Designed miniproteins, single chains, continued (4). Designs and how they scored, part 30

Each design is a single chain, and the fold is of that chain. pLDDT is the mean over its residues in the fold that is shown.

## One batch from the design tools (miniprotein)

Design m13013
Fold by ESMFold2-Fast:
Structure m13013 (fold): chain A 84 residues (1-84)
Amino acid sequence: APPPTQEEIDIAMIRIGLSVAITTEKDPELKKLLQKGGRYVEELVRQGKVELALKYMRDLTKASQNGDLKKVKEIVEELEKLVK
C-alpha cells in the first residue's frame, strides 16, 4: 500500500478519537456535548483546518476523560465560533 500523507493520518486520528470518546462516554450531557463538538471538528476538517481539528479533538477527548463538563462546554463554544 502507498504511504499515507500526514493529513490523511491526522484525519483518521480525529475521526477515530471522536468516535471512541462519544461511544464510551457514560454521562448523557457530556455525550451530547461531544456529539456537538465532534460535528464542529468535522466541519474544521471540511474547511482544510486539519491541524486545528486535531488539536480540538485532543482537547475535547482529554476534558471528557477527566469528566470536566465546564471545560467541554468551553471547548464546544470556541469550536462554534471557529466554524462560523
Scores: mean pLDDT 87

Design m13014
Fold by ESMFold2-Fast:
Structure m13014 (fold): chain A 95 residues (1-95)
Amino acid sequence: VEEEIAELLEELVRELARRTPSATEEELAAALAKVRPIARETVETIKDEKLLELVIEYLRAQVRMAREGVSAEERQALLKEFEERMTPLLEEVKA
């Protein structure tokens, strides 16, 4: 799970960098350095299996969209959909 999240985050960062003409190699390296700590914190913090599955699903969708070059509108719509799906689960865990 941690490795899967880390790999998906690394792939997403690389795909987004390819589409950002102003991105430097130093900026890419800095972003990649944050990936593994974020993946570790995510799996240590989120103990709910459904939330972890949703995070993985979301990251896979983001990577696919970045590679295929879907519109910004489609990307934003998916982000909102996942936010709406995650919010109730986060509230349930908090309660």
Scores: mean pLDDT 72

Design m13015
Fold by ESMFold2-Fast:
Structure m13015 (fold): chain A 66 residues (1-66)
Amino acid sequence: MLEEIREKGEEAYRLIKEAEEAGLTEAAKQARDIMKEGFESRSAEVIMESLEKAIELVKEALEKKK
């Protein structure tokens, strides 16, 4: 669980940075907000779900830009 959260977190931050560099500021902000709410829950399951949701949101935004 902890290792999975770490790997998903690293992927999410990398994608958010990529989105910010691409000018997708709104998508990056939404992803950061989702992650923040997840971590504030202090539930490993909710944190994991928030990371997955943030990753999907940023990937979709990046794909639409292409």
Scores: mean pLDDT 79

Design m13016
Fold by ESMFold2-Fast:
Structure m13016 (fold): chain A 76 residues (1-76)
Amino acid sequence: MSSLIKEAEEKAKKIKDEILRDPETGAVFFSVGSSLGDKEMEEALDYLNQGDIEKAAELAGKSVFEDLVKEALEKL
């Protein structure tokens, strides 16, 4: 939903910065990507690095990405 997505964008921007600065958080996303396949994993990470969080989430799977976002929000 758009309201949830817009709220998530603000949090995701901070989470993205933490992923880039904290390799341990990035490793979680990498671990998820290993189930998708090498090419899909690389594309998802490339989209994340480009700041295209929506496409990265679509490749990784919406439900898995939502779980990661909720876990990160609870940590914050």
Scores: mean pLDDT 54

Design m13017
Fold by ESMFold2-Fast:
Structure m13017 (fold): chain A 85 residues (1-85)
Amino acid sequence: DEAYKEAKEEIERAKEAAEKLAEIPSGKQKGLELLKQVEELERQLEEAKKRSEIDPEKSTKEIEGIRNEALAVLFEAESLLGEAE
């Protein structure tokens, strides 16, 4: 499923950005908070994927929502990384 792959890719990007932020002393607390949010999104994505066997249309909408939340985490992490430069 394309939606699942896209959501997974954005979660992986958000995780990488949050990890980089957590390595910066001034960003450590926020980076760890964002990593926790990424872990919850990974959990939600796997649950939505399991539901795709029962209701694929509803599952696709849930996955798109998860992707948008991952993009928001990515944007926040990248913005803070830019400020740290």
Scores: mean pLDDT 82

Design m13018
Fold by ESMFold2-Fast:
Structure m13018 (fold): chain A 79 residues (1-79)
Amino acid sequence: SRDDLLEELMEELEKMGMPVKSKEELEGLLRTLAPDVELDEAFLRALLEALRKNRSKFDPSKSPLEFLQSIVREVVASL
């Protein structure tokens, strides 16, 4: 479900040192990063898969937000 995908995305972001307080806050963040994209199950699933696949490429000395921005951009370009 969409709700389960949002919960799993919150968990992945927490593992990257970027905890979000609620599903609503996560949706607000994603809307800011991808304003022209519908936050449906297909997008959220693709984003979750992309974050998991690219986790080993995350540099902990860099900004987690910048990493998330790059992954969101990659997913949007693949739609």
Scores: mean pLDDT 82

Design m13019
Fold by ESMFold2-Fast:
Structure m13019 (fold): chain A 85 residues (1-85)
Amino acid sequence: SAKRDEQIKKLKETAKIARETAEMLASYSEELRKYVPLYEEQAKRFEIIAKGAEDNSIDEATVERALQEGEEIKKEYEALKKKIK
């Protein structure tokens, strides 16, 4: 359905944002590399949820919670981008 396709797209975008956050932290300073695994783990989790949504093997409540969390992650990412140049 169109709704499910949009949800999958947003979950994949959140995973991409987490990976981009890891790359930014790694490139900004060596000291921040210790946080890279946390964002890589976040990316993997959203990729798993997106796959579950594609396979219809995950419940709607889990997808909705992940989408809500994704909006918070996007806000954090935008704030981080403004500080790392």
Scores: mean pLDDT 83

Design m13020
Fold by ESMFold2-Fast:
Structure m13020 (fold): chain A 85 residues (1-85)
Amino acid sequence: PLDIPLEDFIAELESLKEIVLYRDSKGNLTNPVFRLAEAVGYTVLVDGKEAKPEDLVAGKTYRIEVLDKNGNIVYSKDLPVVELK
């Protein structure tokens, strides 16, 4: 697991203009926000539902929320999704 200061993680989220999807070296669809949230035990909600990067469609805009380990919303924003080819 990654030990990331909460303030730095929230600042990264606040600076986001879009959710960028890309494939890792093993071909799995991924995104830094989802990886970091999973690594620190946080939950990502997409339009109020738990989702994985593969559930997102490039070109659509979703309400992205991040819940901490206690279920508190620490981030909420409408972000468009793009995929790197």
Scores: mean pLDDT 76

Design m13021
Fold by ESMFold2-Fast:
Structure m13021 (fold): chain A 79 residues (1-79)
Amino acid sequence: MMTNDQLGNAFRGASDSSRIAARRARSQGDDDTARQLYRDSDILQQTSDRIFQGTATDQDIQQGVQAGRRGSDLGTQVS
C-alpha cells in the first residue's frame, strides 16, 4: 500500500516536473502556459505539504490530482 510519505513525495515530484515545464514554456515565449504550470506546481506543493502534515482533505488530494494532470498535459505541448 502507498504510505503518506510515498504519496507526499509523488506530489512533490509532480510539482518539480511542472516547474521544469514552466521554465521551458517561458524560455519559448509561452508566458500563459508558464503561468499555468507555475500555479499547478504551487497546488501540487501545497497538497504534498498537507499530506506530510496529516492535514490533507479528499478535496486537497483531488485538486492535486487535477493540477498534476493539467501540468502533464500542458508539459507535453512544450517542445
Scores: mean pLDDT 78

Design m13022
Fold by ESMFold2-Fast:
Structure m13022 (fold): chain A 85 residues (1-85)
Amino acid sequence: SKKAEEALKLGEEGIKAAKEGDLKKAAELGLKGGQLVAEAAREKGNEESAEEALKEMEKLYKEGDGEKAAYAAKIGADNVLLAEE
């Protein structure tokens, strides 16, 4: 999925931002990545996984943990890409 590949890139960019101390950018990239993971899951007919991904990303964004948000986006994207095999 192109959306899952974009989500993976956003998650990796978010992890880099968190390591550089830009937690706000990491959280924003993580949230955007999580939204793309949810869209990719919906395209496969997996609405439950899409809803769970969105809820988790919104929670992490609200908690201000940009590093966790970015890692969650990367893991979610990796899981969607693995499910394509």
Scores: mean pLDDT 77

Design m13023
Fold by ESMFold2-Fast:
Structure m13023 (fold): chain A 86 residues (1-86)
Amino acid sequence: SFLERYEELIRRLLEAYGEEGLEELIEVLREEIDDPAVRRAAEFALLVAEGREEEVLELLEKVREISEEERERIRRWIAEERRRLA
């Protein structure tokens, strides 16, 4: 559905933009996506354009239909991955 189209978009964006233009692209995605968990997953996907696409896409699929507890787990995972990349 809508999220499946978003997964395809993320794949194209990672291929097209890589590390350049990510800041501008993240801003556009924030405006188009009303779900905070999906928005954070999208930001993470754009920041890890280093061949870890499958992990990020799997996360995006999970945020499609998640409970509040799962949202907390996902937020923690995103924070931890950002620490690894920093």
Scores: mean pLDDT 51

Design m13024
Fold by ESMFold2-Fast:
Structure m13024 (fold): chain A 77 residues (1-77)
Amino acid sequence: KEFEEAIKEAVEIAKKVAGEEAAKALEEGALALAAGKREEGEEKLREAAELVGAAGGAEAAAEALGHAVAAASAANA
């Protein structure tokens, strides 16, 4: 519920800024973190941040990554 809402928001931001590849990486990263797969989740979120940062700059990357981390944290709380 809370996790799904937060990840949907983060994915939408990433997709708008850097397209579907960034959105997919961010979604996979957040889902992996929520499942306890920290290494896989961090790798995917790093990929998403790189793509978003290249397209939209540091602020866009921080926003999208922040939403994804918040979603994963809520799922594990």
Scores: mean pLDDT 74

Design m13025
Fold by ESMFold2-Fast:
Structure m13025 (fold): chain A 62 residues (1-62)
Amino acid sequence: SAEEAARRQAQAIVDRNVALLREQGITPSDEQVQRAFELALREVRQGRPALASALAADALRE
């Protein structure tokens, strides 16, 4: 479904941003990861994956 595709895309965006932060020695909290996923999913549903990635990256650094 479109919703399942959106959730998979949002999760991939979050996972990639988490991986990049881990390479820098930063481990985001579970709360930061959950917030990043919520923000990414919102923007992916609107057809804005670039904004989803930017907002996820910001949330993971809060």
Scores: mean pLDDT 90

Design m13026
Fold by ESMFold2-Fast:
Structure m13026 (fold): chain A 62 residues (1-62)
Amino acid sequence: LDSRLNEILSQFSPEEQEWANQILAQLDRLLASRPDLSPEQRRDAYESLLRMFESRLQQLKE
């Protein structure tokens, strides 16, 4: 459902996509264990992850 995430992942190599999917799964597990987090805090966590992925994509493009 997150089209921006899908666009970033589609530009990664298969190796980088595996890495990104592992990080996403780890974040999802962490957030599932933290019911005390607000919807805004959860959104901010995903936004931080997207920024990290965008930064890595830029590094791969030189």
Scores: mean pLDDT 78

Design m13027
Fold by ESMFold2-Fast:
Structure m13027 (fold): chain A 73 residues (1-73)
Amino acid sequence: KIAELARALTERLGLAGPVSPAALTAALNDPRTPPLEGAIALYAEMVRPVLEEFGLPLEYAPRVAAVAVRADR
């Protein structure tokens, strides 16, 4: 499921680099949520529909957005 989520995020957001399943797993298990500011806020809006489709809590959006921002370098 995590590998499928990582591929969906990479493809649907049109990221420059692939989302790592390992980085995504680490982010989802991190108790610290990044502040919803700047690039994180923008990417969080893009990841919310993907999280909803995968049946994941939308409060994960900032953590997942941080991974997407790093992949889009």
Scores: mean pLDDT 79

Design m13028
Fold by ESMFold2-Fast:
Structure m13028 (fold): chain A 55 residues (1-55)
Amino acid sequence: LEERIEELRRKIMEVARQRLAALQAGDHDTAAALSVEMQRLIDELRRLEEELAAK
């Protein structure tokens, strides 16, 4: 679980970087899609952290 949580945190950081780049380029459609992806990853991270805490 700890390894998967770490992987998700890295993915969230990568998506956040891509979103910032899209916003700076004026690509609002791509930025919006990346925001949805980032929220999905955050929701998954929360679930895994709750599962780890329940151990």
Scores: mean pLDDT 80

Design m13029
Fold by ESMFold2-Fast:
Structure m13029 (fold): chain A 126 residues (1-126)
Amino acid sequence: KEEEILEALRTLKEGVENKDLSKILNALYTILKSGDEEAMVAAAAILLSYGITPETLKGFLKLIDEKAPEKLRPYMREAARLLTGREPSDEELYHRNPFSPEEVERIKAMTPEELLEEIRRRRQAA
């Protein structure tokens, strides 16, 4: 299960880096189906770091599940809050990147394994 989640997160990161919609959708399907909240927060962090907001992703997520955009919004907010220490505004979360350029570079530099561990650590501390 852990290995399947890590593989899905790696596939997601590769998909967003290469603009491969099939990889993005397949990875998100696996993560959403898992019900693993920490994996959903990690996926949200990857998407946001590449400028993919809930609004941008809305059309694509409907291909997985009509309710997927609504399901991911709380995890996108949580990812922004946990990784920045700041509560994102709706404008930042929905229409801008809630991460600064420096925060984006830091998140992009993390492996999926490192990102998932960081999220778990920060979630336990909160």
Scores: mean pLDDT 78

Design m13030
Fold by ESMFold2-Fast:
Parts: structure tokens; C-alpha cells; sequence
Structure m13030 (fold): chain A 68 residues (1-68)
């Protein structure tokens, strides 16, 4: 299940040093989600490119890593 932007914003307030992984395609997005489920990390978030572009201004404080 994709996190809502409100949930991501709340998590970033709790963990301001979080890393946001931005997947450029849905296959990569699903692979990153699978990895996160296998190795949970409270400071790691996975977004699709479309979600990131729409909410970019809310993520300025986070470390952004783009993945293909």
C-alpha cells in the first residue's frame, strides 16, 4: 500500500534525517518496496517519480536518492 503524502510528512517530522528513494518506473518502485519489507527501516521511504514531483516541496529537508 502506498503511503499518503500526509503520512510521509508526519514520518519526516519524526525522522528528519530520513532517506527518500524515488523510483523512475513502477517495476523499480515494487523492487524497492520488496527490499523495504525484507529489511524494514523507519528512516527509509520509497516513492514513485509521480508522487515525488507532485510533493517535491514537502521533501526539501530529506535526502533524495533517485533509482532506475
Amino acid sequence: VMLTMEQIEENLKKHPDSTVYVAEDWDTYLELLEELLENPDEKKFVLHEEQYEKNKHLLESAKIVRVK
Scores: mean pLDDT 73

Design m13031
Fold by ESMFold2-Fast:
Structure m13031 (fold): chain A 96 residues (1-96)
Amino acid sequence: AIADAKALILSGNQLLNNKDYASAISNFKKALALAASDPTLLAIALNNLGTAYLNKGDLASAISNYSKAISLATAANAAAILSIASANLAAAQKKL
């Protein structure tokens, strides 16, 4: 399940680069279901889902998903993704 979650995150990132935000969102949501036992990977998937929503123009969903990523990263003591998600949240909030 975790290897499949990582593969979906990588595929979702490629879809983001191609500006296929709807397909990226679908892949990250599938990754969330498979990553449930790995809080760090779950935080990564939530952060990337937030970025997909931000690029789609859904600011409210972006902020919500970044906030969830921060909560999980904090609980998991996952410093790298905590830093990334916190910066992304701050940038998204400036667009309000």
Scores: mean pLDDT 87

Design m13032
Fold by ESMFold2-Fast:
Structure m13032 (fold): chain A 81 residues (1-81)
Amino acid sequence: MISPTQAVMLALVVPFYSEEDIRAVLESLRPVVPPELLEELERRALEQAARFPADPAKITREQILEGLDAVRELVKRIAAS
């Protein structure tokens, strides 16, 4: 039980998840999130995964805050379009 907003946040803070977990999160979002947003989340998740280590122990608070800013920007773009 997670809101669409929380699910969007989780997908963009990729370092908390393996690629399999990211795929599972995106799949769970499919019935509650528009396809356009789902595609953008996948694109963003891949970009973030390249920046962040897969090991949760190496994630910094700064990286988490950057993920939250990315969510905010994505939501703003979807709202504007």
Scores: mean pLDDT 60

Design m13033
Fold by ESMFold2-Fast:
Order: sequence, then C-alpha cells, then structure tokens
Structure m13033 (fold): chain A 116 residues (1-116)
Amino acid sequence: SINQELIEIYNAILDNIYDELEHLLTPEEKELFKELIEEHRELVERELSKIENEEDIDAFIKKEEELLKRHIEEVESRIKNEEAKQMLIGVFESEIEGLPVVKERMKELLQKEKEK
C-alpha cells in the first residue's frame, strides 16, 4: 500500500541520516540520537498507517513539525560537539522547511489512489 511505501521511504531517510552523523558523536550523544530517530520512526509508522483522507495528512504534518522542533531543542541542550550540533539542527530545520512540499506530494498520492 502507499502508506507502507511512505513508511519505508521515511525509515530509509532516517537510517541514512543516522549512518552519516553517528561517527561525529560521543557514546552518550549517539544514545540521544538513537532515541530521537526511534521516536521519529514511531511517529511515522503510527500516523502514516492511519491516513485515509487529507485531514489525516494535515494532522501528520503538524505532529512531524512539532516533533522536529522538539528534537532541535534536545540537540541544542544535550549535544556538546558544536559541529555535530550545527549539522543535526540544520538537518531538522531542512526537514521542517520541506514539510509543505511533502504535504502536497502526500495529498497528490492519496488522490491518485482514490481514482480507482
């Protein structure tokens, strides 16, 4: 299903971000980063599996934005390496800026699935 494909795409993106940044972090910072990635994965799997209409997409995007903003606050307070901190914040800020495009694409895919 489209929901399963979206979940798999998001999980692949999260895993790639983790792999690229893991080597810049202390063991304690790696644990934090794993917690943030797992929390994001849980949100994606839970919310994307429930999408039946455009209102569900709007609700997901709002929850995604709120989660990413909270992750920025966690990184700002808990990551000590300034380079890793700046890179992680930049990634989450880029994801937030991309949310309007993601929302429109998700609505287009949902509309296409309803045209059966």
Scores: mean pLDDT 77

Design m13034
Fold by ESMFold2-Fast:
Structure m13034 (fold): chain A 79 residues (1-79)
Amino acid sequence: SAQEKLFEEIKKQIDELTEQAKAAVKAGDFDKMNAYLQQIEKLMKEAAEKLDEDLYLKLMRYVLEKVKEITKLAEETKK
């Protein structure tokens, strides 16, 4: 469906931003990490307006796990 295709396109963008955020953390660039996290938040706000509730909830759970991965990496890097 068009909704499934939109879901996959947004998920792909989130994956790309997540990789960029992790790379920023590894480089010690926490300002860039925060900028990428803000871009993910913006995509999620757009997704809330465009996706069906079930697909949005699935995407939200996925993003929460990705944000946890970035946060854990940042905590480990600061030690």
Scores: mean pLDDT 87

Design m13035
Fold by ESMFold2-Fast:
Formats: structure tokens, C-alpha cells, sequence
Structure m13035 (fold): chain A 120 residues (1-120)
């Protein structure tokens, strides 16, 4: 069985990879989008995820370097993801139904990641 630290590193690497995939998908959708408001919404969602990914990468590097504990890393990622959910929920107030569904799908994956981390 993996140590608690190794489990957290593995989960962080998995969620960073997932965010990279979602950012790439958002870039493709924005490039093909003809509605200016939907395109702006997609670009705003991308911006939130890019900022979140950068902060996750910083947390992972600090954990690997021993600058923060495993418990501190879990807490920081959960707090970051709870803030990311709030930012994404705010974008739904300005979105169309298609964008709102995409945002909801992203939020549900973030919630699953939080629950995985809480069980470590």
C-alpha cells in the first residue's frame, strides 16, 4: 500500500493532468465558438482553471521538496478547490445553458477530487 504522502502526490499529479486536458478542451471549444458571449465565458473558465492548475503545481512542488507536510498539502488543495468552485459558480450567472452544463461537469469532477483527498 502507498504511504499517505505517496497517495497525495499521485492524486495531485492525476488532477493536474485532468486540468491540462480540460484546459485543452476549453481552448478547442473557444476557437470554434461563434457566439461572443459563450466564447468569453469559455475563456473565463479556462482562466480560472489555468490559475488553479498553477497553484496545484506549486503545492505539489512544495510537498515533493518537503517544504509543506502531507496534511498541509491536502488542506491547501481542498481550500483552493473550494475557491475554484465559487469562481466557476459565479461564471454560471453570466453564461448560457451550454456553458452552464460544462461548468457543472467541471465542478462535479472537482468535488470528486476533494472527496478523494478527504479520505486520505
Amino acid sequence: ELSKREKVISVLEEIIDWEEEVIAKLDELAAKETDPKTKEGLEKVRGVLEETKAQLEEILEKLKAGEISTEEAIKKVIELYEETIKKLEALKDESNPKLAELIDDIIEEIKKAIEVLKKI
Scores: mean pLDDT 89

Design m13036
Fold by ESMFold2-Fast:
Structure m13036 (fold): chain A 62 residues (1-62)
Amino acid sequence: HMARAVERLTDEEAERLLAEIKQEYPDDEVSLKAFELLREHRVSLDTARNAIELLKKEREQR
């Protein structure tokens, strides 16, 4: 490819991120559903990773 305007989340990256969340929060299905919606909206990899970091920090705080 000659140029790319934005790097979008791939199916493999999305599955890996979802697996990471599921491993950390096995009974937190709501968070997994939220990530599936983010993937459907074709968010960038950075956006998805930032969301995961936010979820991790929120859980560590509690």
Scores: mean pLDDT 61

Design m13037
Fold by ESMFold2-Fast:
Structure m13037 (fold): chain A 117 residues (1-117)
Amino acid sequence: MEKLEEINEKYKDKKVTEEDLKEAQNILDTAVAEANRTLDEIRAAAARDGDQDLLARVDAARAQIDAIRADALANIPKLSTRAAALYTTATALRIIGLAVDVELEYRRRRAAKAAAA
């Protein structure tokens, strides 16, 4: 949300510059880094627990994040300034959302294990 406001402020009365495009790339790279940190922690926990299904889910989410980032970087230069800013923010939220979905599944599985102990 906050970074969308920054992009909208910078792009409000300007055509896309190389620096503006670089800022959009930095937003996506930050979202990917945060998502991957969460996924790495969950993967390590799943490996300790022998949870093969959760391991597969983490690996699938990571592959989807990489594909989403690649598609976004290909599409952003084709958009208007405002559309590029909105698309960047929506894409960053989708990337974070994939990691959050895996974290919620991990938390649910952890609660089930605690109840079974």
Scores: mean pLDDT 82

Design m13038
Fold by ESMFold2-Fast:
Structure m13038 (fold): chain A 75 residues (1-75)
Amino acid sequence: ALAYLDKAIEAAKAGDYEAAIRYASLAGKQLAAQGLLTPELKALLQEAIDALRAGDYEAAIAYLERARKLVEELL
C-alpha cells in the first residue's frame, strides 16, 4: 500500500495524473485486501482521486500524503 501511495504522489508531482489515479486505486485495493481500508482512508483516497479529476492537483497531493501518513500509523 505505501509503495503504491508513494508512486501516486510521485506521479501527481510529475504531472502524470492518470498514473496518479491508477496508483491511488491500486493502493485502495491493496489496503482492502489487507483489511486496512478504514472509512477514513477510503474517504481520503476518494477525495484525492476526485481532486485529480477536477484539476485540483495541490489538494490531491495533500490528500495522498495524509492517506500515506495514516497507513504508516496503522502498520
Scores: mean pLDDT 83

Design m13039
Fold by ESMFold2-Fast:
Structure m13039 (fold): chain A 93 residues (1-93)
Amino acid sequence: MTDVGSAIDELREQGKDELAEEANRLYEEAQKKVSEAETLMANGAPVDEVRAWAQEARRLAEQAKALGTESPSIELRVDLLLQEADQAEAVAA
């Protein structure tokens, strides 16, 4: 996280406190899902399991983005995880 806090602060500055609270909750869950997927990948978990967590994180981040926020850092981490999962599957084949 680095840009999530800034995005939430921007919404609060605009007087959109309820949207800021909802977006923060969604990003917190997305960050947890990404961190869990990263840990699973590092421990050699099945790629399908890593993909499931990464996709869930993507959905949460997209939902938060729809509220008027943006977090390129979470999007990048999800994209990297999915690329690594694809590479691991190709090597295992």
Scores: mean pLDDT 77

Design m13040
Fold by ESMFold2-Fast:
Structure m13040 (fold): chain A 56 residues (1-56)
Amino acid sequence: DKYSELGKKYNIPVGVVRQYERLVRTFSDEEIDELIALSRGGRRELIKELKEEKEK
């Protein structure tokens, strides 16, 4: 499961990973960039990776 692997990679609970994936899927690029700017550490890297997967 992709989300479980991302959770292990960044030390984030899989439920939280799924919540961020839903947000990234719903948000505009500008909203995602704001979310990244407000985030730190592994959470920030997770959101960046989810954005890249959405946009390619």
Scores: mean pLDDT 79

Design m13041
Fold by ESMFold2-Fast:
Structure m13041 (fold): chain A 63 residues (1-63)
Amino acid sequence: SSQIQQVQQQIQQLQRQRVVLLTARSIHRIAGDDDAAAALDRQIAEVDAQIAQLQAQLRQLLS
């Protein structure tokens, strides 16, 4: 696969992972598991940062 296609696939995979993490966070918040919810907040922030980096890389590859 081209590098552009690979980066696009990675972005899509991370976006799907983000949805799973958001769902898990909601479940833990309802259960009152503040520590687990806080850990999921950090994981979501990490995924968001990775998506932003890959989107910047994609823009550079398309230039």
Scores: mean pLDDT 90

Design m13042
Fold by ESMFold2-Fast:
Structure m13042 (fold): chain A 73 residues (1-73)
Amino acid sequence: SFREIFLKELEEKSKELIELAKTDPEKAKKELEEWTEAQVAAFKAAGAEEAAELVRKKGEETLKEIEKIEKEL
């Protein structure tokens, strides 16, 4: 289903940024913010409010993980 594919894509993007954070947490946070803002804006413009909210939630969860990695460096 669209939801299953979409959630898998969100998870893959999250893992990519978390991996980047291990070497460059500042770049990871910037890329996360830019990606999240662009995706949320695009889905809202398309009337896909649930998809926009899922992106926002995944972005917030990913940011928390990046911040944990940054504090341990």
Scores: mean pLDDT 85

Design m13043
Fold by ESMFold2-Fast:
Structure m13043 (fold): chain A 96 residues (1-96)
Amino acid sequence: MKAEERTKEAEELIAAGDYEKARKVIEEQIKELAKESGIELSEEEFKEMVEELFEQLKRKVELERLEEAGDTEALERLERELEEEVRKREEERKLA
């Protein structure tokens, strides 16, 4: 529950373009998870986990934003892919 709330907060900060605050929220989340799990992370391991989780959340936020703002763009891309697939099938049928 608390981890999910922090993940959502980080996602909202990333969506707002506040990457510095998002990283701080991610740092707190990883520190809490490490404490609860009894895992002691080196400074290097901690930084790698923060950056990896940050990149994952950033990608997720970008996908969600693309879906929200780019229904037309996603539709256009899907139409292009379907048209290319139909063209390939027609070419295959012409050879048969």
Scores: mean pLDDT 72

Design m13044
Fold by ESMFold2-Fast:
Structure m13044 (fold): chain A 77 residues (1-77)
Amino acid sequence: MSQEEIIEKAKEVAREIAEKVGADEEKLVRLGEESARKSDSFAEALELLVRKAGPSLSSEQLHEAMLIASEAKKKEE
């Protein structure tokens, strides 16, 4: 997967998380892009996204975000 593909897919997952948990879409998409640019793989990008977004999410939102990220990683394997 190219760097550009990792960035676009991470932004897409960030939007899905924001929509499903009711979080700030602009903030999550920016974190997704930043995480993707600092990562060598899609899985690393999603792990960074969840870690960076975690402090801004409730326990329930974080759990759902982790599930969405896990499913997205499985689809790209």
Scores: mean pLDDT 81

Design m13045
Fold by ESMFold2-Fast:
Structure m13045 (fold): chain A 63 residues (1-63)
Amino acid sequence: VPAPIRHAVRLSRAVAESGLPADEQVALNRVIAGLTDEELARWQRLLDEKGPAALVAELRSRL
């Protein structure tokens, strides 16, 4: 499986674990789907360094 797909799956998992309403999770997953391979790698690094709460907050800033 290519690395960008693995990164996208990890980001989507963090969103699913956030406890946000389903419609907001759909919106955040659309943001993830629009990310470039470079952005996916950067966001995955944020998840590793700061955890899922920081990632979700940053994704929500893009809505």
Scores: mean pLDDT 77

Design m13046
Fold by ESMFold2-Fast:
Structure m13046 (fold): chain A 69 residues (1-69)
Amino acid sequence: MEEEREKIKTLIDNNDYDGLKELVKEMAKKAGLSDEEAEQLANRIINDYKNGKISKEDIIKFVEELKKL
């Protein structure tokens, strides 16, 4: 919940994209995605963030939505 939001912000602020990728994969797998689907999703999110297509808040919202599944 709020703890995951703070973790995401910390990872992004530290440019820890490997840690962010792992967190997104973990949340996606808990939501019922396969290892392959979670990997592809995490890579897509990281690349979109690096290219300025999505914000830090977009990533947080996405992870919160995954937790509702």
Scores: mean pLDDT 78

Design m13047
Fold by ESMFold2-Fast:
Structure m13047 (fold): chain A 87 residues (1-87)
Amino acid sequence: SLEELKEEIIKKLEELKEKIKEEVTDPNLREQLIFMVDRIEQLIKQGKYELALEDAEALLKTLKEKEPSLVPLAEEIIKLIREMIEK
């Protein structure tokens, strides 16, 4: 269901935020990434899925450059947001 998909997206965004807190050593990058994740979560909660996808793709670009270990989780989140839009 759309509700279950939305809950899974939020759950994975929270997981990504916790991994950022634990694994990102640069405090400025850590705060930037947390801000980006929080913004995506708020957009998902507001039903603004296309804007959430744009922000998630920007986050993925930053992670590919700065924190490649977090890329697989970000790609999974993007996949789930795309599934939400396609429904």
Scores: mean pLDDT 89

